# Designed miniproteins, single chains, continued (3): the designs that were tried, part 85

Each design is a single chain, and the fold is of that chain. pLDDT is the mean over its residues in the fold that is shown.

## One batch from the design tools (miniprotein)

Design m10940
Fold by ESMFold2-Fast:
Structure m10940 (fold): chain A 100 residues (1-100)
Amino acid sequence: AAAEAAERALRAAEARAELLLGQITSAGSPDDGKAMGEAFRRGRLDPAAAPESLREAARIARQVADAATDPEVSALAREGAELLEEVARRREEQLRAQAA
């Protein structure tokens, strides 16, 4: 079903975002990685807060990308930010559908 396919795609995107978050954390910003991880976790625990929490994590990831001196770390952080914003949009769509 379309809803099942969308949920699978969203879970895959969340798993990839979590993987990228781990890579960003290991690359040398443990405080930013912790803040991103906490924002991501809040979104998973409270679906109503998920879009805002995921966008906060994306904002932190963009700051990490801008501050990174290693091009690979910068690229990973930018990819993570884009993916977190995508997940936030999809969670927002789910909340709107449930409210309708």
Scores: mean pLDDT 72

Design m10941
Fold by ESMFold2-Fast:
Structure m10941 (fold): chain A 94 residues (1-94)
Amino acid sequence: DANSLLSRLRNVRIQVDGNTVRISFTIDAPADQVASLANQIASLLQGQLQSAGFTIQSTDVDVRGRHATITFTLADAAQARAAAAFLQDLLNSV
């Protein structure tokens, strides 16, 4: 359940740097589940971006305790800005 997964996100921040989009958040879950949940969220968000017509060159997931950062690399800075706006709208809808 995508909505149930996304509802566990806390302190969501989206940052654009050139052709990359970084989504940082904390997960309301036991520490031993955070890495698995972060990877599931990354796969979900990548799928949503691809369905919206974005081309993802790479996806990176970094987990430190309950804090996770997902980095998407897009073709160019314009795609990165558009992807960040799309993700912000998606996450605000949960």
Scores: mean pLDDT 83

Design m10942
Fold by ESMFold2-Fast:
Structure m10942 (fold): chain A 61 residues (1-61)
Amino acid sequence: LRSQVVEAILALDPETAAALLAQLPEAERDRILGVFRQMARREQDEALAATLDEVERLLAA
């Protein structure tokens, strides 16, 4: 499951990533999203940042 979440995020697929993350405990979900947020900021990756924003929006719905 974790490897599938990583693959979906790197593929910029927010719907698949959100569906998989919803099956994980909140603490694990926050940890994974935090790692990718740091990576997007460090790499100046606007596409990754936008994907993470959409993942968070879908999880909040």
Scores: mean pLDDT 82

Design m10943
Fold by ESMFold2-Fast:
Structure m10943 (fold): chain A 56 residues (1-56)
Amino acid sequence: SEQEKQRRIAILQARMAVLRGEKAFVQKYDPDKAAAIAAAVDREIARLRQEIARLE
């Protein structure tokens, strides 16, 4: 249903927000490890964005 789809999108958006926060934290407090961690986070965000696009 449309309501179920919107709820799923909201959950995925919340997960993306958490990942962005974790990336920002690592970049601020552990910049020498930030590049590899940021790449992994960006891949997961891309996966979640694709999942949202599939639902829309």
Scores: mean pLDDT 85

Design m10944
Fold by ESMFold2-Fast:
Structure m10944 (fold): chain A 113 residues (1-113)
Amino acid sequence: MERIEKARELLQKTAEEIAKKYKVSDEELDFINAAGMIALAELEGHPKEVIRELAKAFADLAKHASPEVVREVARAMIEAGVSKETLQYIAEALREAGHDEVAEAVEEVIKES
């Protein structure tokens, strides 16, 4: 229970810091919040099939996301305890949606971790 609460707090704080640093749009903020939902779904123990479906829905929001913001969000997800496998699902969904540049940003974070 405490672990999920700490992850939620970390994700919320990081979302706020990213929003201020990069002067994100409302649409980009929706992307950041959706990434947080995927992170919490994994940490709560949802099945991999659910995580994959959330990643596909998330990819549609990536139209408004910069690679720099995506990289910081992916790093925050790892710090919150999200697996590399979940980030791989996100990268795959982003590529299938035609967002190769932001998919590369996620893949870079996976390699660094």
Scores: mean pLDDT 81

Design m10945
Fold by ESMFold2-Fast:
Structure m10945 (fold): chain A 73 residues (1-73)
Amino acid sequence: MQEQIDRLLATAENFEKGEENSRRAREAARELGEKTGKTAVSGAAAGISEVGAEVSRELAERARKKAEELLAA
């Protein structure tokens, strides 16, 4: 049981880091677009990063919830 909980928590942490990385990539893409004037291309990259952040957040929440269910059992 504990090994399964530990793996789920590690998975959640990895996805939480993925969300943060995607959000930082979005900010970097927008900043680079502003500096270079290539805002349309940077905007597209930022949009992709936003979707990645949302997916990572949802997966992290699901992994956390499964770990909580195992802890309650």
Scores: mean pLDDT 78

Design m10946
Fold by ESMFold2-Fast:
Formats: C-alpha cells, structure tokens, sequence
Structure m10946 (fold): chain A 112 residues (1-112)
C-alpha cells in the first residue's frame, strides 16, 4: 500500500492520536463527528465549483471502521439531499491489517 500523507502523515503515531481523541466516545458520537466532517468537506468542494467524480481516502484504526463508515454514510446522504451540486456519493472500506482500515469516499458533482 502506498503511504497516504493525510494530516501531516498517516503514521502509527497519527493512528494512536486518532484512537486517543475518540477514547471514551460512543460509536454514535464518533459517527456524528465523521458525518459532520465529510459533509463539511463535500459542501466546501461544491462551493468551490468542483465538477465530476472526486475520490479521497484515509487510513483509520480498524477498531473505528464501523462508526466511521456509519458517519460517512450519514454525512454523504445529507449531502445528496441538501447540496444541489451532489449527484451521488458513496463510501467503501477495505481492511488493510488487524490495526488499519482504508476508507474511500467517492462523490459525483454536477457542473455549476
């Protein structure tokens, strides 16, 4: 797998910091945060006039894969419902190893 430098690098230290950030949060609270994050990103891309298919990915702790995926599904469903520029959005997850999962989001934007 090629390294994806996200937020200063997807290192073991970064994954540990993500786990610590969400420690003590419920799956629902984690899902809500990721829903807001993906919605905000998609809204910003729509406002910037991005057109056509856009894909972005991130590596997350495997223990967070279920709440992160639920959050992304909620945020993307809201984007499809509320943002006229969003034609369709989807999310997929691939387990990389016992500690890591790779999440890919694909959004199709209409031309403004």
Amino acid sequence: MREIEWEGGASDAHLAAVRERYAGMSDEEIADRYAEQVYGLVEALAAAGVAGPVSFGTTIPASLAEPVMEGYRRGLARAEATLPAVVRASVSVERVDDERAHVTVTVEFAAP
Scores: mean pLDDT 77

Design m10947
Fold by ESMFold2-Fast:
Structure m10947 (fold): chain A 99 residues (1-99)
Amino acid sequence: SKEAKLKLAEIYKKIAEEAYKEYLETEDPEEKYRALNLYGFNAKQAAEAYAEAGDLEKAKEVLEEAIEFLTRESKSEDPRIQEAATAYLEELKKLKEKL
């Protein structure tokens, strides 16, 4: 149902927001890498779930916020962060083009 998809989108969005906070607060490179992956994956899932629910405005908002963050992190001096951010950035840009 549309309602169930919206609830699922909100759960993914919350996980992404918590991962974003952990990414900014951690100084451990391994925890930072895990938080970035958790953020990218859940931001994509949230946007897809909002789009499937018909809420294209919220889907675009999630994608635009994630694209801005991942564009910055794609310039990271940590090669693992740079690679992961670049991969998610490509996926999220393709998803935004389909909306």
Scores: mean pLDDT 91

Design m10948
Fold by ESMFold2-Fast:
Structure m10948 (fold): chain A 101 residues (1-101)
Amino acid sequence: MEAEKLARKAVEEMRRATSPADFERARQLVKEAGEALTKEGGGAAIRYDRLKQQPNLTPEQQAELDALKAESEKVGDRIQELATELSRAMAEGERRLAAAA
């Protein structure tokens, strides 16, 4: 999951940040990661809904639909976990920046 790599990078950069310039860079990465996670979640849901609306699903298409549902739920759970980590990293970064001022 490409969005996961961005989210992990954003969390790592935020935790490594020691200067205001580092924090601004990390904040930009957090924003990019959040946008990527939103796009990833939307894409999975759209693929599931598109296939579900097809009339007279073949056994192969039904198996694909079941797999897409499982994938969409797993991706959704992972996106929520990563969003929580990003939010926590931002809050911790802001607290460290405030303590340094």
Scores: mean pLDDT 76

Design m10949
Fold by ESMFold2-Fast:
Structure m10949 (fold): chain A 90 residues (1-90)
Amino acid sequence: SAEQEEARKVFAKLNGLLSKMMNELRKNYPAEKVEEIRRLVSKATSEAQNYIKEGNWEKFKEVIRELADKLKEMAPELASQVEEMLKVVD
């Protein structure tokens, strides 16, 4: 469907932004902290992908917003990049 195609495009763009954020974290954070954040991102993106498959766009957006809040808490210096991620979902 058109909604599912749009959600896949949004998800691909989000994955690109998350990859960029992970590269920035590797420069500034200890490997152990980077791995903690990587696991958080991996769990959230897997959950988001499942909601896309189910056609549940509200839960997809909720998962991404919750991930954004956790990323801001764990790495406040990435706040501007996290805001860019949220604009993609809105």
Scores: mean pLDDT 82

Design m10950
Fold by ESMFold2-Fast:
Structure m10950 (fold): chain A 77 residues (1-77)
Amino acid sequence: SEDKRVEEILKKLIEVSKKLEELIKNKDYDGAIKLVKEVTGRTDAPDEKLYKIALELSKYIEELEKAKKEEEELKKK
């Protein structure tokens, strides 16, 4: 049950990170800030700081997508 809980949290984090990456690619500043506020619960932080967190999260998901692509290439061999 503990392992399933960790898996559920990771799934949600990946989903949120992908959504953030899409918002940042579309330059949806307001959408990215809103999502970060919802995920972190930090409504008291300056919007600029929240946007910087969103940018860091989008870079993290890009690295995850690269790792997944490398894994898929290994499966093709």
Scores: mean pLDDT 67

Design m10951
Fold by ESMFold2-Fast:
Structure m10951 (fold): chain A 91 residues (1-91)
Amino acid sequence: STSHQKAQNLIKKVVNAARQYGKVKDVHKKTGLLFGLTRRTVKRISNGEIVEEPYHVIKLALIHQSVKTLGEDTFYEEVAEYLGIPVSLLK
């Protein structure tokens, strides 16, 4: 779904920002813990795989709803705080 795809794009953006910063250890695992996904699932998403298993679709839809409710800027500020990276890498 569009909601599911938007959540995957947000996760890819988070992973890329953390890797660019270079000070986050085990980016895929930390991102997975934040979103309730396994390290392997985060790697698949970051590599551009479309994850369509029902459980993942539900989780990704909930992530997208959280982003919509908080606003994208506020969501990225919270993510940046959790990962210890500059929010400018996500905006």
Scores: mean pLDDT 83

Design m10952
Fold by ESMFold2-Fast:
Structure m10952 (fold): chain A 69 residues (1-69)
Amino acid sequence: GPDIDLSKVKLEDNEEFRLLVDEVIEALKLDLSGPLEELTEQVAEALGLVTPRQKEIIRKYLEEKQKEL
């Protein structure tokens, strides 16, 4: 995966963050039509992002991807 320090990344506007989420979806073969909350928890766990703010950023991105299905 990309060589990146997630503690120093501004997640809300970082293209590398979106690529990391996409890589997790592919690696875990996640069904994007599944429940948003469950998908958010699986991605957050895989990336080691556990704060409410970090999970909300993941949720927002995943919700955007689900709307494109």
Scores: mean pLDDT 73

Design m10953
Fold by ESMFold2-Fast:
Structure m10953 (fold): chain A 84 residues (1-84)
Amino acid sequence: MEDLEKAKEEAEKLKKKGEELIQKGEELIKRGQDLLARYPDSPEARELSNRLIIEGESYIGLGYMSLSSADILEKGAEKKYKKS
């Protein structure tokens, strides 16, 4: 029981972290897009926009990885529960 509860708590933490990372990534992408929309002919704005979008996409990717890890832990905990 204790191992199952700990695994579920860890999965919930990873799920929350994944959701936070996805939100942060979406905010960075929007900031990059807004910058490019305001200064479309600026090489500096384009470079900064590209950096923000790439960073945002990286955070979204990490977020989905955290959600996937949470799902794996939760399924693993269920298997242990069914075995006992």
Scores: mean pLDDT 81

Design m10954
Fold by ESMFold2-Fast:
Structure m10954 (fold): chain A 82 residues (1-82)
Amino acid sequence: KELLKKAIELGEKTVEKALEALKLGGDPAKATGIAVGAIGIIYEAENLIKSGNGTEEQARKLVEDSERLLEAAEKLVEEAKK
């Protein structure tokens, strides 16, 4: 449950960073792909919370996937600043 909430928080931060990259003139295709991926993770995590059937392993994977997308979004922001 706590890990699923963390995945949602990381996903939301990823969307914010993808939008920041777009604002700075970053690649819109890359930013859109990252944002869509993050939204997918948020929806999956919310559905697992609602169903009560989420495993710790599923939650951990969603956190790991969210962390990778956040890194990609942060790199895109750095690229856009150049």
Scores: mean pLDDT 82

Design m10955
Fold by ESMFold2-Fast:
Structure m10955 (fold): chain A 97 residues (1-97)
Amino acid sequence: SSPMTAEEERAFRRARLPALVEETLELLREQGVPEETIERIRRAVEALVAGDLEAALEAARGDALVQRLVAGAALYLGDREAARRFAALAGETITIS
């Protein structure tokens, strides 16, 4: 087994994230989360993947569930600063050591 480089790992995670997001959105639909919230999560994550932090923040604005899920997506992508910002907005503390 060859270890992946940090760049290869980031590229792999970016390629995998859309599928993980859609799986999460399906689980949220099964739990009765409104389609408006589902669409906001999709838009926020798409903006995050595109590197548009301001668009991601606006899509997540005022909704702690959207903010928490975007924080998780940012953490998965290795963007610790974005993850911390979204988690803070959701009223959660991410302990990153």
Scores: mean pLDDT 80

Design m10956
Fold by ESMFold2-Fast:
Structure m10956 (fold): chain A 73 residues (1-73)
Amino acid sequence: MITVISVDMTHSVYGVPLTVQGYLDENNNWIGTSYLGADGTEVARFYISDFNLPKEEIEKKLEEMKARIKAYA
C-alpha cells in the first residue's frame, strides 16, 4: 500500500509565493508534488510517473503547470 506523507515548504515559483507539498511513499520515495496558493487552492500537481511519458507529453504538462501558476499570480 502506498502511504502519502505530505511535506510542506513555501517558496517562490515563477515569482508566485506557493506552498509546495511533497508526496512520499512508505519508504520516503518521492512520488509527486502539489503547489498550493495562499488560500489553499491547488494551482498545479504532478507525479514522478508523469516523467515516464513521451517528451512531447512531458513538455505539454510542464507548460500547462507553468501557465496555471503564472495565471494564479
Scores: mean pLDDT 66

Design m10957
Fold by ESMFold2-Fast:
Structure m10957 (fold): chain A 91 residues (1-91)
Amino acid sequence: GVESVIKTIEELTEKALPLLDPEQQELLLARKEKLIKLLKEAEELQKSGELDEEKEKEFAKKLEEVSLPLLRALRLTRAGASAEEIRAALA
């Protein structure tokens, strides 16, 4: 469910934070917040029965647009990429 996905995002973020400088931490936390907000909004629409096929596709696109930079930044952090590359991925 959405709650298990949120927990995974939080765990990965906690793992990445000690490897980053304060500016990178701020960018990562901001991206995480946006992703969690979108996931919670999608869950609320699903529970209310307002999540039709069109809205589902719109949320999938928004989740991809927000999650791909976050996942790239986390992958780059794990690979030992430069601070500049990690910041560029989060922008």
Scores: mean pLDDT 74

Design m10958
Fold by ESMFold2-Fast:
Order: C-alpha cells, then sequence, then structure tokens
Structure m10958 (fold): chain A 119 residues (1-119)
C-alpha cells in the first residue's frame, strides 16, 4: 500500500531526507483517515511511533507536531476513543523516554485528558 511504501521510505531515509519522508508518511496517514480507512491510518501511525523508539530525540521532536495532527484528524474522523488514547499513551512514552521538554509532553497530556473524558 501507499502507507507501507512511505513507512519503508522513512525507515531508509538519510538525515537530510527525514523531514520530507516524515511529511509524506503523515500526508498518507491523514488521507487514509479522511477516506474512512481508520484501521489503516491507526496502523500506519503506530508503525511511525514504533520507528521513533529507535531514533535520536531530535527525530522524535520533529515528528511530534505531525503525529498530533494525525491523531486530531483520526478523532475528527470518528476513530474509537480507546484507540486514540492508546496512540497518545504510546507517543507520550516515547517522548518521555527520549527526554523531550515538558512543554511538548504537556501537549500530549492535554489531549489525553480530553480523550479520557469522552470514555
Amino acid sequence: SKLDEEIERLEKAKPEEFVKALRDLYNAIVEQAKAGNLDAAIEGLERLIDLLKKLPPEYVREAVGYILHAIDTLRAAGAPVDRVVELLERVYQVMEEKGLPDDLLARIRARLAEARAQA
């Protein structure tokens, strides 16, 4: 699938190619979510988050904005609350383990509080 191709591209990306590969994967995830292919979009986002566990903090920091926008798009498209919470918890764990600043962690905590209030 296009998602599988973009994930493979991001996994093989050189540092100078990373931002473009990340943006292309983000666009593919958002397109799947808007098309109603929520499971495919969630799986793509989970694979992106798992990849970030293996990368330096600078790559995780670069990806945070795209991941949050993708999660926001999934919520707007009607993704199940439990799946949204799981994605946010996975992102939070990666960010915390990589030592990202509390201002970024606070963005995840705010979304977790909102999503959990809907459960």
Scores: mean pLDDT 84

Design m10959
Fold by ESMFold2-Fast:
Structure m10959 (fold): chain A 80 residues (1-80)
Amino acid sequence: LKSEIDNLKKKKDELEDKRYQLESAFEAETKRMMDTLNEAGFAERYAALSAEYSKAQSALQNEISSLTKKIKMLEDKLEE
């Protein structure tokens, strides 16, 4: 059980790092678009980028939440 808990914690940390990298990439691309596109071009591309980013972030958050719940259940069993 301890080995399984350690593996799940590692996977959770990797997903949290991926979420952070995704946020940083989104912010960098948004700034690049603001500097290079006119207002109309920015609005269209930002809407598409924002939609994909929100979908990806929600998927990662759901998996992190699922792993957090599983880790707690296994830790509760280990502490018994």
Scores: mean pLDDT 81

Design m10960
Fold by ESMFold2-Fast:
Structure m10960 (fold): chain A 85 residues (1-85)
Amino acid sequence: MNVTSIKIYVDGELIIDLNVSLNLDEAINLIKEKSNLKILVIDSNTKKANLISPTGKVIKSFSSIDEAINFAKSQSTPVAILFSK
């Protein structure tokens, strides 16, 4: 699974918007090394998303990309959003 972008929203505002070419494990490790953020992994092929804790556990699963993104934007703590295909 290839990660094509990383986005971070803070208080509903887009603060980080990076275009990348990383495998999923590389992208997760990059976020974990530099932050204690929860990670939302969006799979563009299946149109599903999983919210992952800073320790790598799946906390919540979403059946739609829009639901997942809206959830991440509504959080009081920033979430790193990884777009993959």
Scores: mean pLDDT 81

Design m10961
Fold by ESMFold2-Fast:
Structure m10961 (fold): chain A 86 residues (1-86)
Amino acid sequence: MKEEIEKQIREELAKNPDILEELKAQLEAFEAADPAGFARAKELAERYSLLELEELGRANRESDPEMARVATAAILLKLAKIIEES
């Protein structure tokens, strides 16, 4: 599973080299709008897998929209890191 995700990310980079810059732009916009949420997103990205963050986002979508938004930012942070390390 992990190797397949890394392969898909590498293939997407070959098709659209701007994807990393697009992710960074979205993350910069999030940090500007919610610096505290962005700090929490960085912490979550270091602690949890992409699947765990996706589950966290879904579980909180209705009951805690702020947490769901933070989980989404954490996913983007983790994707950007994977792309940079590929």
Scores: mean pLDDT 75

Design m10962
Fold by ESMFold2-Fast:
Structure m10962 (fold): chain A 76 residues (1-76)
Amino acid sequence: SMEDLEEAVRNIATVLNATEKPSRGALYAGLLDSKLDPESQEKVVDVTMELLEKGELKLPLTEEDIEKILRAVLES
Protein backbone atom coordinates (compact mmCIF):
# COMPACT_ATOMS: atom_id res chain seq x y z
CA SER A 1 0.00 0.00 0.00
CA MET A 2 1.01 3.66 -0.24
CA GLU A 3 1.22 3.85 3.57
CA ASP A 4 3.61 0.86 3.67
CA LEU A 5 5.76 2.50 0.98
CA GLU A 6 5.87 5.82 2.87
CA GLU A 7 6.84 4.00 6.10
CA ALA A 8 9.60 2.09 4.26
CA VAL A 9 11.06 5.31 2.78
CA ARG A 10 10.94 7.03 6.20
CA ASN A 11 12.77 4.07 7.77
CA ILE A 12 15.45 4.26 5.06
CA ALA A 13 15.80 8.02 5.70
CA THR A 14 16.30 7.31 9.43
CA VAL A 15 19.09 4.81 8.66
CA LEU A 16 20.76 7.15 6.12
CA ASN A 17 20.69 10.07 8.57
CA ALA A 18 22.42 7.84 11.19
CA THR A 19 25.16 6.40 8.93
CA GLU A 20 28.48 7.80 7.65
CA LYS A 21 28.32 5.84 4.38
CA PRO A 22 25.14 4.88 2.51
CA SER A 23 25.15 1.30 1.23
CA ARG A 24 22.57 -1.16 -0.08
CA GLY A 25 23.03 -3.18 3.14
CA ALA A 26 22.31 -0.15 5.32
CA LEU A 27 19.13 0.60 3.33
CA TYR A 28 17.95 -3.00 3.67
CA ALA A 29 18.53 -2.74 7.43
CA GLY A 30 16.01 0.14 7.38
CA LEU A 31 13.53 -2.22 5.68
CA LEU A 32 13.90 -5.06 8.24
CA ASP A 33 10.33 -4.69 9.58
CA SER A 34 8.85 -3.47 6.27
CA LYS A 35 5.50 -4.79 5.03
CA LEU A 36 6.67 -4.32 1.43
CA ASP A 37 7.22 -7.40 -0.73
CA PRO A 38 10.85 -8.16 -1.72
CA GLU A 39 10.41 -6.71 -5.24
CA SER A 40 9.13 -3.39 -3.84
CA GLN A 41 11.95 -3.32 -1.24
CA GLU A 42 14.54 -3.81 -4.03
CA LYS A 43 12.93 -0.99 -6.03
CA VAL A 44 13.06 1.42 -3.07
CA VAL A 45 16.75 0.55 -2.47
CA ASP A 46 17.67 0.85 -6.18
CA VAL A 47 15.93 4.22 -6.60
CA THR A 48 17.36 5.67 -3.37
CA MET A 49 20.91 4.59 -4.30
CA GLU A 50 20.52 6.07 -7.80
CA LEU A 51 19.39 9.44 -6.38
CA LEU A 52 22.32 9.43 -3.92
CA GLU A 53 24.83 8.61 -6.71
CA LYS A 54 23.42 11.45 -8.86
CA GLY A 55 23.88 13.87 -5.94
CA GLU A 56 20.13 14.59 -5.82
CA LEU A 57 19.89 13.67 -2.12
CA LYS A 58 21.94 15.34 0.64
CA LEU A 59 22.40 14.02 4.17
CA PRO A 60 20.71 14.54 6.51
CA LEU A 61 17.56 13.82 4.50
CA THR A 62 14.64 16.23 4.90
CA GLU A 63 10.89 15.72 4.39
CA GLU A 64 11.38 17.12 0.86
CA ASP A 65 14.00 14.41 0.17
CA ILE A 66 11.62 11.72 1.45
CA GLU A 67 8.90 13.04 -0.90
CA LYS A 68 11.42 13.03 -3.77
CA ILE A 69 12.30 9.36 -3.14
CA LEU A 70 8.59 8.45 -2.96
CA ARG A 71 7.84 10.18 -6.28
CA ALA A 72 10.84 8.53 -7.98
CA VAL A 73 9.78 5.06 -6.76
CA LEU A 74 6.21 5.60 -8.00
CA GLU A 75 7.44 6.85 -11.42
CA SER A 76 9.88 3.96 -12.00
Scores: mean pLDDT 81

Design m10963
Fold by ESMFold2-Fast:
Structure m10963 (fold): chain A 77 residues (1-77)
Amino acid sequence: TRIGQQMQQLIDQLRQSIQDGDFQSARQYAGQIGDLAMRARMESIVLKETDPELSRQLQQLADQGFQVVDEAYDILR
């Protein structure tokens, strides 16, 4: 829940920065989303045997974060 809320907040900030033409802030938010997605992926791997439901949720958050970062860098070209 906390990681999911933090991810959504960063995605909203990224979208707002792109709409405002603030590409410097957009790059910073994209980087933070990528860092959070990497953490979610690592936690998903660690929790796979002990909490497979949470592991799956964290994997989905990681996938979403990486997709948003890829889309952002296409716009920021």
Scores: mean pLDDT 85

Design m10964
Fold by ESMFold2-Fast:
Structure m10964 (fold): chain A 100 residues (1-100)
Amino acid sequence: SKLEKLKKLVLETIERVKKVLEEHAEKHPELKDFMEEVILALERAAEAAENAKTVEEAVQVAEDTLAFLRKVAEIEPDEELKEELQKLIDEFEKKLKAIL
């Protein structure tokens, strides 16, 4: 269903972003606190995605997640991490538009 495709896309995107953040936190301990706050926010978004019961709710969670990731990428001080996040954001947006 469209609902299941949206939920899967949000959850898979969140897991991929969390992995990138965790890998960079290991290399850049000075960014750890910022990355931990972002990961916590993403875990809350994942919970919202799992609890979405309608297409409209899943779309809202996806749009909120996309907006949050864009803000994170914009303020990220590490250019390498910023570029990796931007690639994941671009893929997420493209896939979201294809489902809608």
Scores: mean pLDDT 85

Design m10965
Fold by ESMFold2-Fast:
Structure m10965 (fold): chain A 81 residues (1-81)
Amino acid sequence: SPSPEEIEREILVSMVLMQLSVLARHTPAAEHARAAIEAIRAGDAEAAARHTDAALRAAGESEERRERLVARVREAAEAVA
């Protein structure tokens, strides 16, 4: 069975991918959100963070919300790597 820490990382990755999938479907941020999802799956934390910030800026999200999701996206991409 997976460890509690492994389960927590899988939940984080799934939640982040879900949030980016919403952006990818229904906003002018769609291209950036798709690039962020691909970067997370590749374990590229720098690309994932950059594309996530661009997507959230295009969606008109606040600086606080951008900082929080970018931090979670970095953590998710590092967990995949």
Scores: mean pLDDT 84

Design m10966
Fold by ESMFold2-Fast:
Structure m10966 (fold): chain A 85 residues (1-85)
Amino acid sequence: IESKVKEIVDELSITRQEIVDYIRERLLETGSTELVKAEAVLTLTYVKKRILKGKTIDEALKSVDDFLERYILNNLKKYGLTYKP
């Protein structure tokens, strides 16, 4: 799983150990690197779409689990609400 964790961490430029640990947990739950990456991308897209519909970031994130909320907050902070993959 560590090679899959590194793949996601490197691709999304994640540096915080807490986020690395959450990605590891999700990979253990799902067994799929592609699914975990898709979840992260879809959640970022979902949050952006909800904000455009007049929802706050907090409201948009409320429907996702704690892992995705923490993960997305760090990515939104890093990318300034825009995709820079």
Scores: mean pLDDT 59

Design m10967
Fold by ESMFold2-Fast:
Structure m10967 (fold): chain A 81 residues (1-81)
Amino acid sequence: PSDLEIEAAVGEIRAAVLLVTSQRLIEQGKNVEEAKKIKELASEALDLYRQALEHPDRAEQLLTEAKNKIDEALKIYKKAE
C-alpha cells in the first residue's frame, strides 16, 4: 500500500477507537459534553479517512482535514483529564 493508504487506514482505526471511547463515557455519564464533542469530531474524521481511501486524487487534503479533527478531539480529551 502507499503511505497515504496506510495513513488513511491507521487514521480510520484511531477515529473508530475515539468513537467507542466517547460513546462509553456518554453512557457512563462522565464528562458528557466533552465526550459528545469528541464523538462528533471522531465521526467526521472517520468519514474523511474513508473518503481519502476512495478518492486518492484528493487524499492529501482529506487526510489533513481528518488529522485536524483528530487533533482537536485529543485536545478536548486531554483538557478534560
Scores: mean pLDDT 84

Design m10968
Fold by ESMFold2-Fast:
Structure m10968 (fold): chain A 99 residues (1-99)
Amino acid sequence: IKVHPSMLRKYRLSEKLQKLLSEVGIEKETVTEYELIQAIGDLLNKLAKENTDKSGPPGTVIVSGTVWGELLGKETATLDEILQAIGKLYDEEAVLVEE
């Protein structure tokens, strides 16, 4: 696995990000950028597999009752909408940890 040095920087996660990442087994307040990218990928794959909305457009997942529904304020979302929401939350609420 080729990991860029910048992907080894540690970021402090908000409580919302910690809840989202706990669903993929990350139960810590700080993560590297690499760990965050991997966790997001795993989470999107899990949502696509387990929560597909069969009545919606292709790629729609049911998020009602999940942290994603709380984050997006709606009952169903596309995987692209979830990815964009995570990116925005990361930019706004993940803080680089000074060691």
Scores: mean pLDDT 66

Design m10969
Fold by ESMFold2-Fast:
Structure m10969 (fold): chain A 84 residues (1-84)
Amino acid sequence: GSPEERERIEYEITVAMAQIRAAVAKLIADKGASPEELREEIKLLEEYRKKALKETEKNPELKKEAEEIVEEAIRYLEEKIKEL
């Protein structure tokens, strides 16, 4: 494949990992994690967001998609903390 095709596949992997990480964090929240555990998961999501945004910096559409996936998961966990 071309270098552009390889880079596209790498971006798609980064977005897929954002989806997996978000799903795992939400599952932990839904299983009744403590506020302290939820704060640690938010920290891990924020660190992953930084990595994902750097990895997708040359593809604005996939960068936005990865950012929105992680931001939605962080908001979900923050709402769960408010309920506890």
Scores: mean pLDDT 84

Design m10970
Fold by ESMFold2-Fast:
Structure m10970 (fold): chain A 100 residues (1-100)
Amino acid sequence: SKEQQLIVIELMVVAIVTTLKILPGLSPELQAAEVAAVKADLDSILETLRTLFPDDPRLPQIEELVGQLKKALDEKDYEKAEELAEQIHETIQALVREVS
């Protein structure tokens, strides 16, 4: 159901934020693996949101934030990546509140 897909998105976003907090303390090999996992999860979140809410005005905002987050990860700016992930979380929560 739509509600179940939204719960999965919430869990994925929380997992991303948690991963980014521990990322600076990991080995280079684990950092690379976790960055790849975060990017894959962000793509899954966007695909699901586009499918469920194709015309929602927050989608372009979330897409822009995801792009900025991926760039911060590529630059190894993990503090900025965490801040961007929290902004993504807040924007998704706002979307869910209005469409629930």
Scores: mean pLDDT 87

Design m10971
Fold by ESMFold2-Fast:
Structure m10971 (fold): chain A 98 residues (1-98)
Amino acid sequence: PVEVASRALYVADILRKAKLGSEEDINKLKEELRKKFPDSYEEAVKQAKEALDNPEKLREMLKEGKVDEIVLAGLETDIDKTIAQLFTIAMEEIEKVL
């Protein structure tokens, strides 16, 4: 639970910093992520987009350490919505250990 919350906040911070950067900074981050998935970029984006519309899948991806895929999803869809979903998951996971 704590590790999922920590990862969610980590990804949210990356997305927040990307949003505050220039368009060039966002494009550079996207290129770095594309290089990580050279033969599976399209599938990674598809899986990540599905996870953004399903909080349980997003939580599972965080548990598996698929943080780069979640960053990619946020950059390719809606950064603000992704940050909000990540904060919600972090709060829910923290509440499980209180």
Scores: mean pLDDT 76

Design m10972
Fold by ESMFold2-Fast:
Order: structure tokens, then C-alpha cells, then sequence
Structure m10972 (fold): chain A 115 residues (1-115)
């Protein structure tokens, strides 16, 4: 479980870094929000070996909420962007959404283990 969560969080960070690079010249405020989320995910990864199942559930619930919020903001930004930039952001949102879905599946498995 923790190894699968670690792998998905590392992939999410990679996608977020790519999004940050694409977005930063266009919307520095959204880029700063992405930087903050990357730092939060890196702190979760650092703490992951020592986390209890309940702490991990709480951390994943917050992470999923933050990622969904960011995805919604990125969709609004993409809608206002030039077509070439919109296509790049949309592709990265799709990748990010796929990893968020996988995190949600792991969260439900963790909750089942705690019941």
C-alpha cells in the first residue's frame, strides 16, 4: 500500500512540475499554488514511512481535495489560453486526473482496512 501511494505521489509531483513550467509564464499565481502543493506532497513522501493508517487517510483526503481544486482552476485557465497552450494544459490535466483516480482507489482500500 505505502509503496503504491509513494509511486503515485511521485508521478503526481512530476506532472505538477510540468504544469508549473507551462503555466508560470501565463499565470504566476497558479504556478505559486502548484509550487505549494508540490511542497506539501514532498512532505507527505518524507513522512510516509512513519505515518499511521489514519494519518495517511487524512493526508490523502486533503491531497485529493487540493488536486481537484487545482484541476478546476487549470480548466478555467486553459479555457482562456491560446489553443496550443490549452492543448498542453488539457493533456497534463488528463494525466493528473488519472493519478487522482488511482489515489482515490488506494484511499478506499485504506478505509476498508481501518473498518
Amino acid sequence: MKEEIQKILEEIIKVLRELRAVVAPYDPETAAEIDSLIKELEEILKRLPEMTPQELVDALERTIRSLVGLINRLRELAAKAPPELQARIDALITRLSDYVTKLGELLEQLRAELA
Scores: mean pLDDT 87

